# Designs tried in a protein design run: designed miniproteins, single chains. Part 43

Each design is a single chain, and the fold is of that chain. pLDDT is the mean over its residues in the fold that is shown.

## One batch from the design tools (miniprotein)

Design m1581
Fold by ESMFold2-Fast:
Structure m1581 (fold): chain A 72 residues (1-72)
Amino acid sequence: SEAEELLREAEELLERVGRELVERGEISEEEARAGREAALGAIRRGLEEEGAMTREEALRLVREEIERLKEL
């Protein structure tokens, strides 16, 4: 399904970026995990409450969460 594909892509991107930030000492592993879970939760809620979410919108939420993590 489209929702499953979006969640998979978002999860893969968040895992990749989170790993890079942790390796650079930018954030902790716990912070990376929390951010990933928060972003994925937001996407799931968006798909349930707002109807079909575009891939671009889902990826925008992922980018916003990553920027938030960088400010921690």
Scores: mean pLDDT 74

Design m1582
Fold by ESMFold2-Fast:
Structure m1582 (fold): chain A 94 residues (1-94)
Amino acid sequence: GKEPTKEDVEEYLKKGEELLEKFKETKNKDDAIEAAQYYSLALLGALELGDEESLKRAKEGLVEVLELLGVDRKEAEEEIEKGIKETKEELEKR
């Protein structure tokens, strides 16, 4: 696919944030799943761009979505950090 731009990452973060707020109101798991998908796209894009601020925002949003879905916060943080490390190693091979 097309390499993500900074504008694409910002759009994904905004959409993820909107869907997370909607999930807090609706308690509809579909909103949570869609929020997690947008935060994951923002996370990957931020990693490819080296955008530490967007990476932090995406990570924090994804942790919050997972915690609201019943995942322990520390477990969610550890799994996301592991995924970030593995993704960074894979991107460095490209």
Scores: mean pLDDT 82

Design m1583
Fold by ESMFold2-Fast:
Parts: sequence; C-alpha cells; structure tokens
Structure m1583 (fold): chain A 98 residues (1-98)
Amino acid sequence: SLVKDLEEFVKTLELVRKNVEEAKTDLELEIAGSMGLMTLSIAIRVLRKEGAPEEFIEALEEAARELAEAMDAKDKEKVVEALRRAAETLRELAEELE
C-alpha cells in the first residue's frame, strides 16, 4: 500500500529530525542529515513509480535541495525545517489517497 509506505517515510523523517535536533557534533549532523536525504531520494523514486501527482514530487525535490544546502551550511534549524516540510508533504499526499 502506498499509504503505508508514506506513513513509514513520515516516521523515518521524524526520527531523523529528532537525531538532527540531538546532534552535538558536525559528524552527527552529517550522519543524521544524510539519512534524511537518502529517505527523500527513496520516497521520490517510489512516488514517481506509483504515478503520484507531480506537485508532491516537486515539493519533495525542493525539500531535498533545501536539506542538502542547509547541511552544507551546518544550519541545524534549516535542516529541521526542510525535514518538517518533507514530512508534511508526505502526510498531505497520504490524505489525498484515503
């Protein structure tokens, strides 16, 4: 079920966000942020295969770009913000599919 996959992606992004907030070193932030990027990459691939609306795919690609940029800047607040936006986009899509 695509809805189940979306719920799993949301739960993973929420765990990643918590790990980012708890990160005490640049390395911990890099590891947590990289897990976020990997999760978004997989989600985008799944959504493209399932024929999800392009607006949701574009929103996730933008969130991934913002996440990568925030990690390069080591801006924890912007990393958290990008992860929150991605999770919200996935929740909205899950509601559209119910």
Scores: mean pLDDT 89

Design m1584
Fold by ESMFold2-Fast:
Structure m1584 (fold): chain A 60 residues (1-60)
Amino acid sequence: MEEAKKLEELAKKAKENKEDREVLLEVAKEMIEIDPERALDVLVYAGLSKEEAEELVKEA
């Protein structure tokens, strides 16, 4: 329940800061602990390749 709410807040923050790569990377790192699949999508959107995003998710 709390994790789903935090995930929605992080998704909204990413949507509001689409042009700020550093904000997108911070949001993605926080998402890794809750939903690694959505975190991977945010990392790819921030400019990482799918392979690079998958490695970052594995390191967390």
Scores: mean pLDDT 76

Design m1585
Fold by ESMFold2-Fast:
Structure m1585 (fold): chain A 81 residues (1-81)
Amino acid sequence: DEAVEEAKKAIEEAAEALLAAAEKLAKEFGLEPEELRALVEKAKEGALESLDRLSETKDEKELKEAVEKTIEESRKAIEYA
């Protein structure tokens, strides 16, 4: 299942990028990095669950859109906190 595997890879890469950003934000704004890491992990899990639901859809575009939406929701949670 190529689309699912590519989407999982994209989720992992996005999560790593967000974790790096979270560490920098913690230093810049005095936020606790553990809280930001938890939010990133939550977004990653949500994205993976979305993939499982969309695994029947062999459309990479739909899978990527679902991943991006979950990551954006996580970013909003971080900003709103």
Scores: mean pLDDT 68

Design m1587
Fold by ESMFold2-Fast:
Structure m1587 (fold): chain A 55 residues (1-55)
Amino acid sequence: SLLEEIAMKELGLSREQLEEARRLIEEGHSNREIAERLGLSVPQVSGLRRALEAE
């Protein structure tokens, strides 16, 4: 999907990180908590959340 391409190319996420982050967003976790759990930066998580809102 386009979301996978954006996550991997623009945000530097693996497919597994994308799927896990999406689940954590659905569960109501904060950007900082998701970043800490997945070894991502807060801007990466924020970018993913914005991309998900566009889908």
Scores: mean pLDDT 79

Design m1588
Fold by ESMFold2-Fast:
Structure m1588 (fold): chain A 66 residues (1-66)
Amino acid sequence: MSEEELEREVLRALGDMYVALGKYFLEKKHDGEEAAELYRKAAELYEKAGDLEAAKEAREKAEEAE
């Protein structure tokens, strides 16, 4: 695995973590504002990883949370 592949994997994993945190805040804390911010961070990380589909889904979740 190249450094570029490792970097993309790390960025995707961080994006997944922010999506999980966003779901937690939305479903368990009932904090849509915080959830939306976490989903936006996930979208930025997915975009940096080159995963445009995951980034789009994360942005849609952010819009739905607010």
Scores: mean pLDDT 83

Design m1589
Fold by ESMFold2-Fast:
Structure m1589 (fold): chain A 60 residues (1-60)
Amino acid sequence: TDLQELMIEKLKLLIRLKKSKEELAEAVKDAEKFIELLKKEGIPVSEELLKIYEELKKLV
């Protein structure tokens, strides 16, 4: 499966399971680094990934 889809599913799962703020903060950092890597490599960032990332940031 696409790496972006795997990241999206991981982030959705963390939100759904209501993980600790520490775990959510780490997930935000991981997602941010992943998005930066995609941009550096010239890979389009999906709208779904951006939306879930923004939702996670609101929970931290």
Scores: mean pLDDT 81

Design m1590
Fold by ESMFold2-Fast:
Structure m1590 (fold): chain A 66 residues (1-66)
Amino acid sequence: SKETARGMVGQAVSLTRQGRIDQGVAVIRAARDRGLLSEETARRAIEALRRGDAEEAERIVEEGLE
């Protein structure tokens, strides 16, 4: 569901803001694997998290859920 996807991206963003980038990436991968995010949305969000840009990752996911 969109609500579950938002909860998972919020967790990934929180982990990334704590410097736990690999764990944030793992949460986005889990959301993708559950079919909650498209492959492209997940890829773009992961790239943003790897740059440490948690706000951009959240924006990418919100755009992908519209």
Scores: mean pLDDT 86

Design m1591
Fold by ESMFold2-Fast:
Structure m1591 (fold): chain A 66 residues (1-66)
Amino acid sequence: DEIDFEVEEALLLIQAAVAKLAKDYKTASEWYERLADLYEQRGETEKAEHYRKLAENYRKLFEKAQ
């Protein structure tokens, strides 16, 4: 269902944005990974790749903060 997808996408985007604003880079990385998985399931390869790169970038920010 397209509406179910849109709701899930919106919730994941909100959660990622909240984590990002809080500078919780580990949690932000995890939410961007979930977004990438969602887009991959939809065949949205370009968007999936974009969010996988964001997840990796936030993961690296978390690692540097250790």
Scores: mean pLDDT 84

Design m1592
Fold by ESMFold2-Fast:
Structure m1592 (fold): chain A 87 residues (1-87)
Amino acid sequence: MTREEMLKLVERLLEIAKEILRKAPELVLEAIGQILRAIGLEIDIELGRLTVEELIELAEALIELARKAGDEEALRRAEEVLEELRK
């Protein structure tokens, strides 16, 4: 996986986290935590320090957050990113 591909995947995960926050404001602290994590991973990608495993962990955390939010669309999108990371 290239740095450009990893940046696109972390951007998709950040978008999912923002959508969960918008739809489920009761989960604001958990959603903000994942947003900050995604931003940190984007910086680490640009610095050449990120591993694919760290993106997998973020995707898995967002799958769990989407389940708590009852957001089936966010769940599906996060599962799609996880599948791409496993290639």
Scores: mean pLDDT 82

Design m1593
Fold by ESMFold2-Fast:
Structure m1593 (fold): chain A 60 residues (1-60)
Amino acid sequence: SDEEIKKLEQQAKDAIKNKDYRKAAELFMELAQILAKEGKYEEAAEYYDRAAEEFLKAGE
């Protein structure tokens, strides 16, 4: 749902602010999976890319 997406985006931003890059990456992966299931593949790809960036920052 749009509300769930907004909640996860805010949680990911909060995780980045706290330098919890692993948590941010996991939240971006969850966002990507939700959007992909909805057929929103372009938006899903953006969140997968962002998750990869945050995993690199986390040393994973």
Scores: mean pLDDT 87

Design m1594
Fold by ESMFold2-Fast:
Parts: C-alpha cells; sequence; structure tokens
Structure m1594 (fold): chain A 105 residues (1-105)
C-alpha cells in the first residue's frame, strides 16, 4: 500500500484561505479524494479524482495536483469549515487514508 502524508493542523483566520497539501509515497494519478469530518459526524466526500467537486459542495473548496502532490484549498473560511480533512486514495490495494489535517479558525 501507499502512505499519504499531510500536516496535522492548519490554523487560519475567518475569511482567509487555507491550503492542505497531501503527499503520496507513489504516483496515484487522479485517484485522490478529499473527505471532511465534523466532530461527531460521519465523513463526507468533498473532492474526487483530485479536482472534481462533489455536487452540492461549496465552490469555496477546490482540489488540485497530480502524481504525488495534491492540494485542497479552502477559500473564504467560515466557522462551519472547522474539522478534519482526510486525503484518501484507491489507486492501490489496500486503499489508503491520510492521518487527517485539523482546520481551526
Amino acid sequence: SIVLTQPAEVTAAEGSTATITAVASQDVGTALDWLFQKPGQPAQLLITNASTRVPGVSSRYTGSGSGTTYTLTLSNLQAEDEGLYVAASRAYSPWSLGPGTRVTL
């Protein structure tokens, strides 16, 4: 399996932009997803195939990257954006989850 690495925490001001970078130990192409989990809630899918926003997800969330380096950008941060952001890949078996990045305002 591959290893996904991401920062443990990102702290940013309300209304600012935060970026989370995930690094894969091997090339995963476009097979990188971003999940969001609020405390006490199930994880929600935000971004699929590195850059495709899931229908109904705010346009303030964008994904980019390819190969081994992937970035999730959260613009115009709101209090509702606080939580855990997890990179995930299905490129190799078994599937891999990153450790998650906690975003706080």
Scores: mean pLDDT 87

Design m1595
Fold by ESMFold2-Fast:
Structure m1595 (fold): chain A 82 residues (1-82)
Amino acid sequence: SGREAAELLRQTARLLRGQAAAGTPLERIRAMAVGAVREAGRLAGLEELAEEAVERIERAKSADEVLEALEEAARRIEAAAE
């Protein structure tokens, strides 16, 4: 469901914020975010929206930009599923 998918992304954002603070490399943060976005897209039936979010995450230059992309994807998925 869209709510379940959005919650997955918000939980991932919280996890990744902690990992960034602990010094996890940006490449790992991006990979974890991409995995979560693809799963969220599958759960919500919004694979095209998930692909757009993946592209944004892959272009992110910092952990903060990855977190912004996850929060935006969560909002878009939640809105599209209602």
Scores: mean pLDDT 87

Design m1596
Fold by ESMFold2-Fast:
Parts: structure tokens; sequence; C-alpha cells
Structure m1596 (fold): chain A 72 residues (1-72)
């Protein structure tokens, strides 16, 4: 299901942050917030290099959820 895929993506992104790559996750979130498509693609590519199981569309969906939570 989509929810199971997004849950797995959240766990994988949290793992990368715990391994010292939190700034890459934050940079991707910042690029999405600023609608900087080129920067977002570059940061997603870096995240995929660290974890090839991450799908770009699922990363974007999780980052959108994170932004919505910060606005609340």
Amino acid sequence: SRQARLDQTRVRLARLAGEGHGELVDAAEEALRNKDEKRLAEEIKKLQALDPSLQPEDIVAVLRERLAQREA
C-alpha cells in the first residue's frame, strides 16, 4: 500500500539522519519548500546514492508531510 511505502521511506530517512546525513534530508526539505526543482533533484540523488531503495516520489511525499507538520 502507499502508506506502507511511505512508512518505510520515513524509517529509511530517519536511519540516514541517525547515521550523520540529517543535513542532506534537511537540504532536500528546504529545496522542496523553496520550489527549487534543480536543488531538490540534486539532494534526492545524494540520498539515493546512500540508500538506492529510496524512490524519488516517496521521498518528496515524506518531505511534504514534514513541511506540513512544521507549519502546524
Scores: mean pLDDT 83

Design m1597
Fold by ESMFold2-Fast:
Structure m1597 (fold): chain A 81 residues (1-81)
Amino acid sequence: DKAELKAEIERLYKEIVRLSKEIIDLTPDDLKKINRAIAAILRAIGLVLDAEWTGDYEKALAELRKLLEEIRKELEEIKAE
């Protein structure tokens, strides 16, 4: 179901943006962490646009899930500091 795949892509995209913003808010003086968070948002935008253009929603889902796990791990490490 392509509609279900599109909904999941939107959910993952919003979650990546939310967690990336949280990283920026928690690390205002760490330019490397800020730059990585911004890069993650830009990458997520690119993955969403590519999926809409190519119709390959399953590939976009896999890559967005991987990106989300990378961001979650970084946020957990920041909160453990």
Scores: mean pLDDT 86

Design m1598
Fold by ESMFold2-Fast:
Structure m1598 (fold): chain A 69 residues (1-69)
Amino acid sequence: ERLERMIKEAEENIEKTKDKSLLPPEVDKEVLRGVKVLAAAVYIVISEREGNQEELERAKKLLDEIEKE
């Protein structure tokens, strides 16, 4: 779950710096979405290589979160 932990830490860091961020919130959200899409793609590739259903489920969950945003 290394990628999920990195995404979670990035989300927490964005939240903590929100009040002092000089960047528009849209830019931070777009970067986070890009990271989530990349993580989902990596999980799909790992699932296909290792036959691991859990990684595929993680990828689907990330894609669902992106669609909700």
Scores: mean pLDDT 67

Design m1599
Fold by ESMFold2-Fast:
Structure m1599 (fold): chain A 58 residues (1-58)
Amino acid sequence: SAEEAARAARKARLQATLSPEVVRLVIEAGMAALFGDHERAARLHAEADAIIAANLAA
């Protein structure tokens, strides 16, 4: 059903986003930004986004 498909898609995106590696990268990026290291923050965010995209494409 459409509801089942929507739940499956939502679960897949949550799993892709909440993977331990992605969570670690997002926390590190946030901390880097808080301490003014915007280059490191941008690099870590880009790495996290790439992993999320790869997980969703699999």
Scores: mean pLDDT 84

Design m1600
Fold by ESMFold2-Fast:
Structure m1600 (fold): chain A 69 residues (1-69)
Amino acid sequence: NAQKKAEELIKKGREALSAGNYDEAIKYFEEAVKLDPNNKEAWALLGRAYFLKGDEEKADEYFAKANQL
């Protein structure tokens, strides 16, 4: 079940964000949006992870993607 796997990856990504492990969080959220491309939360979290890493251009792109869903 791709949706359940995406949910698990989102949970792991949130844990990585809380720990300050932004690259690990990005990896989890990228896999989550690949499995569930309509998951608004996953796109927003991917944007947040890039923003916290200092990549504002990618953050804005992914926030825009989340807002389209």
Scores: mean pLDDT 88

Design m1601
Fold by ESMFold2-Fast:
Structure m1601 (fold): chain A 69 residues (1-69)
Amino acid sequence: WQEHLERGARAFVAGNYEEAVKHFEEAIKLDPNNATAYSLLAQAYEKLGDTEKAEEWRKKAHELGLKNL
């Protein structure tokens, strides 16, 4: 999952938000409890203009963050 998180972050910084989404989704598949991956996926959807999906993933990130603190 760390490999996909790293690749997603690089794509995000480069402005390749669609590629970032794909990598963050793979990171979540490999580690479903990674609140950071959910937060980054929400940010990528926000950059793509998909506010509805961004809010959905942000909510999941928050719920996981509260459970893992």
Scores: mean pLDDT 77

Design m1602
Fold by ESMFold2-Fast:
Structure m1602 (fold): chain A 93 residues (1-93)
Amino acid sequence: DRAALLAEREARFPALVAEAAAALRAAGHLEIADLLARLRSLRAAELFQAIGLELTTGSEAARERARELEATLTPEEIEAARRLADLAIAENE
């Protein structure tokens, strides 16, 4: 059942995010850790990836996916995903 598999993935996502955020906090990356912890859903994490792909490759498919995801997410999740993408790009450039 696809719905059950998606629910299991969503249920496990906060624990994975908490582990990653704890590692970033230990390394002194407090702002990035806080923003990552605000990505409470796989959809919000997918938005972060889509924005990053659009900014680095100019992918129109990634841009359309980001628009679809933004229609389903809260303003707080959208802002966190965008801010995290901006910081990730700045660190790599």
Scores: mean pLDDT 73

Design m1603
Fold by ESMFold2-Fast:
Structure m1603 (fold): chain A 80 residues (1-80)
Amino acid sequence: ASAKEIAELAVKNKEEAIEAIDRAIEELRELARRGEISEEDAERLIELLERLKEALERGDVEAAAEALEELARFQREVAA
């Protein structure tokens, strides 16, 4: 699915999507605390997830899609 398609689905189910994002943020903080990921990478991911959450709260599909694209780009950068 494209980022826009995922964003549209997330906006349709925004309460569940926001709960999932909140859990992901907590998990990332725990992983950084344990040293399983760098603090810099965790903060960058958390910032992007918080931006996605704000877009979903507003019902802003375009902003949510942009945040998802940045998350996907970050994942590709880390894998390279």
Scores: mean pLDDT 82

Design m1604
Fold by ESMFold2-Fast:
Structure m1604 (fold): chain A 92 residues (1-92)
Amino acid sequence: MKEEKARENKRNTEALKAAVDFLDRLLSELGNKKYGPLPEKKARAVGGKLWSENPEEFKALLQKLADEAIKNKDKYSELEVRAFEALRKMVE
């Protein structure tokens, strides 16, 4: 029982971490696309500002990548797929 609950909590934490990492990569790519090669932390901060200024572009990129992850369920855990679906719906 305890071990089963611990594994479930670990999987939920990993799914959340994957969703955050996915978002961080999107923000970094958005920043680099607009301003050229930047240090990852700076690219992420710039990407966040661009997301605020152009939410439609960020939404389209997030939906595209989330849909690709969902289509490739064989390569992702069920919880990771659910995390990507939740992120996609949040920006919809």
Scores: mean pLDDT 65

Design m1605
Fold by ESMFold2-Fast:
Structure m1605 (fold): chain A 111 residues (1-111)
Amino acid sequence: MAEEYLERAAELLVELRRKEAAGTLSEEERERLIEEIAELSAKAAAEELGVEVTEGMIEAARETVRLLLDGDGAGLEALWAASDEQQRAAMEAVLRAESLAQARLAEEARA
């Protein structure tokens, strides 16, 4: 259920960004959310590719989440260039989840 994994990852990204903005995000909770987002993104990519989730996919997704939170565009480009097909698919899944999260945050900001 790749779409369901991406929607869940987007919900967790929204939660992370809201708590960070509110100053209520603990380091433990930040690490937990990053890990869960990475695993969901890797699962979405694996399902779309028809492969099993690999640790490399989870690692690529995890690093992508960290670089996105840091606003490190150059780091994202470097990671993409160093990644294989499966790792790039996991990175793309994180970027898709982030796009969904940003759309939800923008809608909330209008309310």
Scores: mean pLDDT 86

Design m1606
Fold by ESMFold2-Fast:
Structure m1606 (fold): chain A 56 residues (1-56)
Amino acid sequence: GEEEQEANRLAIEAMTRDGLRTPEEVRRWALERGLSPEQAEKVARAFERHQALSAR
């Protein structure tokens, strides 16, 4: 639900603070943290969307 969207946004912000700048880096980061390839792609896509909204 809506709580899921908030948690996802906080996770993306934490990744950005950790120095991740590209969806490729986020995908690699997620895989290293034990996410499945499917979940890593989902996270990278969410990160890309978030960055596109904040950066031009």
Scores: mean pLDDT 72

Design m1607
Fold by ESMFold2-Fast:
Structure m1607 (fold): chain A 70 residues (1-70)
Amino acid sequence: SMIEEIEKLFEEAKKALENGDLKKFEKLVEEINKKALEYFEKASPEEREELKKRLDELGEELEKIREKTF
C-alpha cells in the first residue's frame, strides 16, 4: 500500500541520517512528501486521518535522531 511505501521511505531516511548522508536524507524526505501528497489527494477522509497519525509518529522519530546526531 502507499502508506507502507511511505513508512519504508521513513526507515531509509532514518538510516541515511544515522550514517550522516544528508544528501540522501534530503532526497528521501522529498520523495516522502511527494508520495504523501499523492496519497492524500486520492484518499478517503478515514485514510487521510490514518496517514496523518503515522506521518506525525514517524516525523517525531526522525527529529529525535536529527537532534541526537546534529
Scores: mean pLDDT 80

Design m1608
Fold by ESMFold2-Fast:
Structure m1608 (fold): chain A 76 residues (1-76)
Amino acid sequence: SMRAEEAFREAERLAAEAEARGNRVAALGAGVAAGLAGIAVGVGKIAGDPEFAAEMAERALRAAREALRTGEMPTT
């Protein structure tokens, strides 16, 4: 749960960083990844599976980092 929330916050930070750099495609990609991480946190809380939520949020965070690195939308 906490780990998934931390990954979500990091993905949001990466999206803001991409916006600050003027890369709208990377910002959108990172924003989508942050949204998916947020959904994973919510699903994990409802289902009572914080490990699953953490794994999904970490995958979303990796997608956000990849979007910033390549300047492309993540393929998740």
Scores: mean pLDDT 66

Design m1609
Fold by ESMFold2-Fast:
Formats: C-alpha cells, sequence, structure tokens
Structure m1609 (fold): chain A 58 residues (1-58)
C-alpha cells in the first residue's frame, strides 16, 4: 500500500468510526488533509480517500 493510500485509510476509518458514516463534504476535507500529509495534490488525496471509503463500506 502506498503512503497516500495508508494515510487515507487511517483517516477514513477514524472519522467513520466517530460519525457512523461520511458525507461528501467530509470526504473532500479528508482528501485535502491526506494530500497535505502525503505531499501530493488534492486530486490524488481525494481519490485515495474515496477509494478507502468504498473499501471500508462507508
Amino acid sequence: MSRVEEIARALVRREAAERGGLTEEELQALGKMTASLAGVSEEVGLRAVRRAAEELGV
């Protein structure tokens, strides 16, 4: 798993556990955070977060 994917999965898992699910707005915010932490574009961060949310069923 890439660093971007690892960070995205960790953030999505944590937020979904606290909120019971994620809105589109929350996914976008997590995408930006993932991008910043991984040193990639917001587009790449958001794509990683969306994939993680799909894999985790949220």
Scores: mean pLDDT 80

Design m1610
Fold by ESMFold2-Fast:
Structure m1610 (fold): chain A 60 residues (1-60)
Amino acid sequence: KEEELGVVEIVRAIGNWLYKKGDYEGAIEAYERAAELASTIDPELAKQFREDAEKVRKEA
């Protein structure tokens, strides 16, 4: 389960990197994928990632 959380953190980092580059579509997809991965491990964390994706959509 800790290995799965590590993958979630990597996907989140990719999302943050894409967002800083101005690739909002890529950032949204990365956050949504991180949320899907986190949903079976930590539903609260998954909810936070979905909220991050929604915030980026409103900015784009």
Scores: mean pLDDT 76

Design m1611
Fold by ESMFold2-Fast:
Structure m1611 (fold): chain A 62 residues (1-62)
Amino acid sequence: MEEETLERARQIIEENKPSKEQQEKAEEIKKKLLELGYPEELAEKAALVYQAQLLLKEKAAA
């Protein structure tokens, strides 16, 4: 389940190529999760999923 979500997120990012603004927002989420004590792997995974969600939201709004 989690691996499938990460794979889909990477595919969406590759196909749509996030803007610098979207990349910065994903990095902020990663930093916040690390500050909260989450493991680095989980923080990276969450940042990728969030970045993919931002891309899908932008596409839906267009």
Scores: mean pLDDT 76

Design m1612
Fold by ESMFold2-Fast:
Structure m1612 (fold): chain A 65 residues (1-65)
Amino acid sequence: SEELEKIKKAVQKIAEKVKLTKEQIEILYKISEAIYNEDIEEAKKYLEKLGKLSEEIKKILEEEL
């Protein structure tokens, strides 16, 4: 799905550009699990949580989603 591809691109950019904390890495694992299960709603929920923890991540999400 196009939505899932956008989510994958956002996750890739976050992993490449942002120095993540342990908490943020744990959330990223939850997003990866949701992507594997094609659960778009769950993936978006955790992406929103991740964006609330980092302004830099929030900007990436605004660009990709």
Scores: mean pLDDT 83

Design m1613
Fold by ESMFold2-Fast:
Structure m1613 (fold): chain A 60 residues (1-60)
Amino acid sequence: SELFEARSRTTRILLSLPQKIAEEFAKEAGKKATEANLDRKSQMLLMTKVIEELYKKYKE
């Protein structure tokens, strides 16, 4: 499923980062998901998208 694949990619990203950076990414993603007031599946997808975007900027 799309959600499963996105979560798998996100987990690998977070595990590849220093703990402090991983915690900051997770916190930012959680905050944006909460603010969006979406259903659970949409919140999870938004969180994965936010983490992937943060990782892209971090690697630039």
Scores: mean pLDDT 81

Design m1614
Fold by ESMFold2-Fast:
Structure m1614 (fold): chain A 75 residues (1-75)
Amino acid sequence: MKIAIVARTEEEADAAMEKLGVEGEKYVGNPITAARKAAEEGFDKIYVATKDPREALAAIHAAEMYGVEAVAVLV
């Protein structure tokens, strides 16, 4: 399974990977833009690490428009 970890900061991405016990490709930046980019690159699953539930929902929606499963991880 090819996994992407999307977060606003590298620290949030690292915290999500530790919390989930998974290794993934880090996409650091605006979570909506980063989730879209990861989805376009053909990842099987995207984790959106954020403290903002509204940002998480928007990023999940962006990924799902490209047919990729996305899950929010509150950090």
Scores: mean pLDDT 83

Design m1615
Fold by ESMFold2-Fast:
Structure m1615 (fold): chain A 71 residues (1-71)
Amino acid sequence: GPISQEELDDAVADLIIAVEVAVNPEWREKVLTPEGLAELIESLKTRVKDPEYFERLKAAIERRVARARGE
């Protein structure tokens, strides 16, 4: 069946976190903290030119982090 837009956004969020961890392994734990999540989101806000796509990507990252926290 077709992949949903949410599943695609979640896959992009996974890739972004994987790349940040590959560049700086401290991000593996840091992204699960409120401060680390906020830092990642602010970094993406400066790089993502489409505001609507930024909001979707932010939501996908927040869903991923919440799931990793058991929320």
Scores: mean pLDDT 83

Design m1616
Fold by ESMFold2-Fast:
Structure m1616 (fold): chain A 89 residues (1-89)
Amino acid sequence: MEIKLDAKPGETVLVDVSQFKVGDVIHVPKNTVLKLVNLPEDLGVEIYDENGNKITDYKIVETKNSLAIYGKNNKTFDKDVLVKIVEKK
């Protein structure tokens, strides 16, 4: 499954991922904070740019049952990113 988010710059978008599975992708617009809720404990995330390059310069802020993804230096990403659901083992 692939989901494309429609968000304005500076917005935080909340996505319930309780029904997500390995290989599902969330397309996140630039200048947006993605907050995942109800991520299964056996699942994690990988972040890619639109050209398929893996992004490693990001910050995750975790709360109870939620995970917010920011770019480096406490800012949003300056480009569209793909958040891929992966198996955490």
Scores: mean pLDDT 76

Design m1617
Fold by ESMFold2-Fast:
Structure m1617 (fold): chain A 60 residues (1-60)
Amino acid sequence: AALTAAQKQRLKELGFLTNEYYGEATVAAVKGFQRMAGLLVDGIAGPETELALKGKLPKP
């Protein structure tokens, strides 16, 4: 699924996304965040990834 502007901004704040490029850089940022958060590493910003980006999931 496509990332929202808020999700992209959050990934930049966490240091996983360093530019505005969409595509491979965005997928890599999502996968990096998913590894850090202990989620399934698929590069798709699903409901669990969205909640973790908002800081609403407990830390692993």
Scores: mean pLDDT 65

Design m1618
Fold by ESMFold2-Fast:
Structure m1618 (fold): chain A 58 residues (1-58)
Amino acid sequence: AASPEEAARAAAEAAARGADADTANLQGVGMISKLGADGEAARAGGRAGREALEARGF
C-alpha cells in the first residue's frame, strides 16, 4: 500500500541523510575519541528506528 511504502521510503531517506552527516564528521574530526559515543548513539538510534517501524507494522 502507499502509506506503509511511503513511510519506509521517508525513513530510509532520513537515515541516509543522518548517516552521511555523522560518517563525514566522524572521519574528519576524531575517529577514536568519537567511536565510543557514536557507537552507543548509533545503537540507540537503530533500536528506536526498529521499534518505530515495528509499531507501524513494518
Scores: mean pLDDT 48

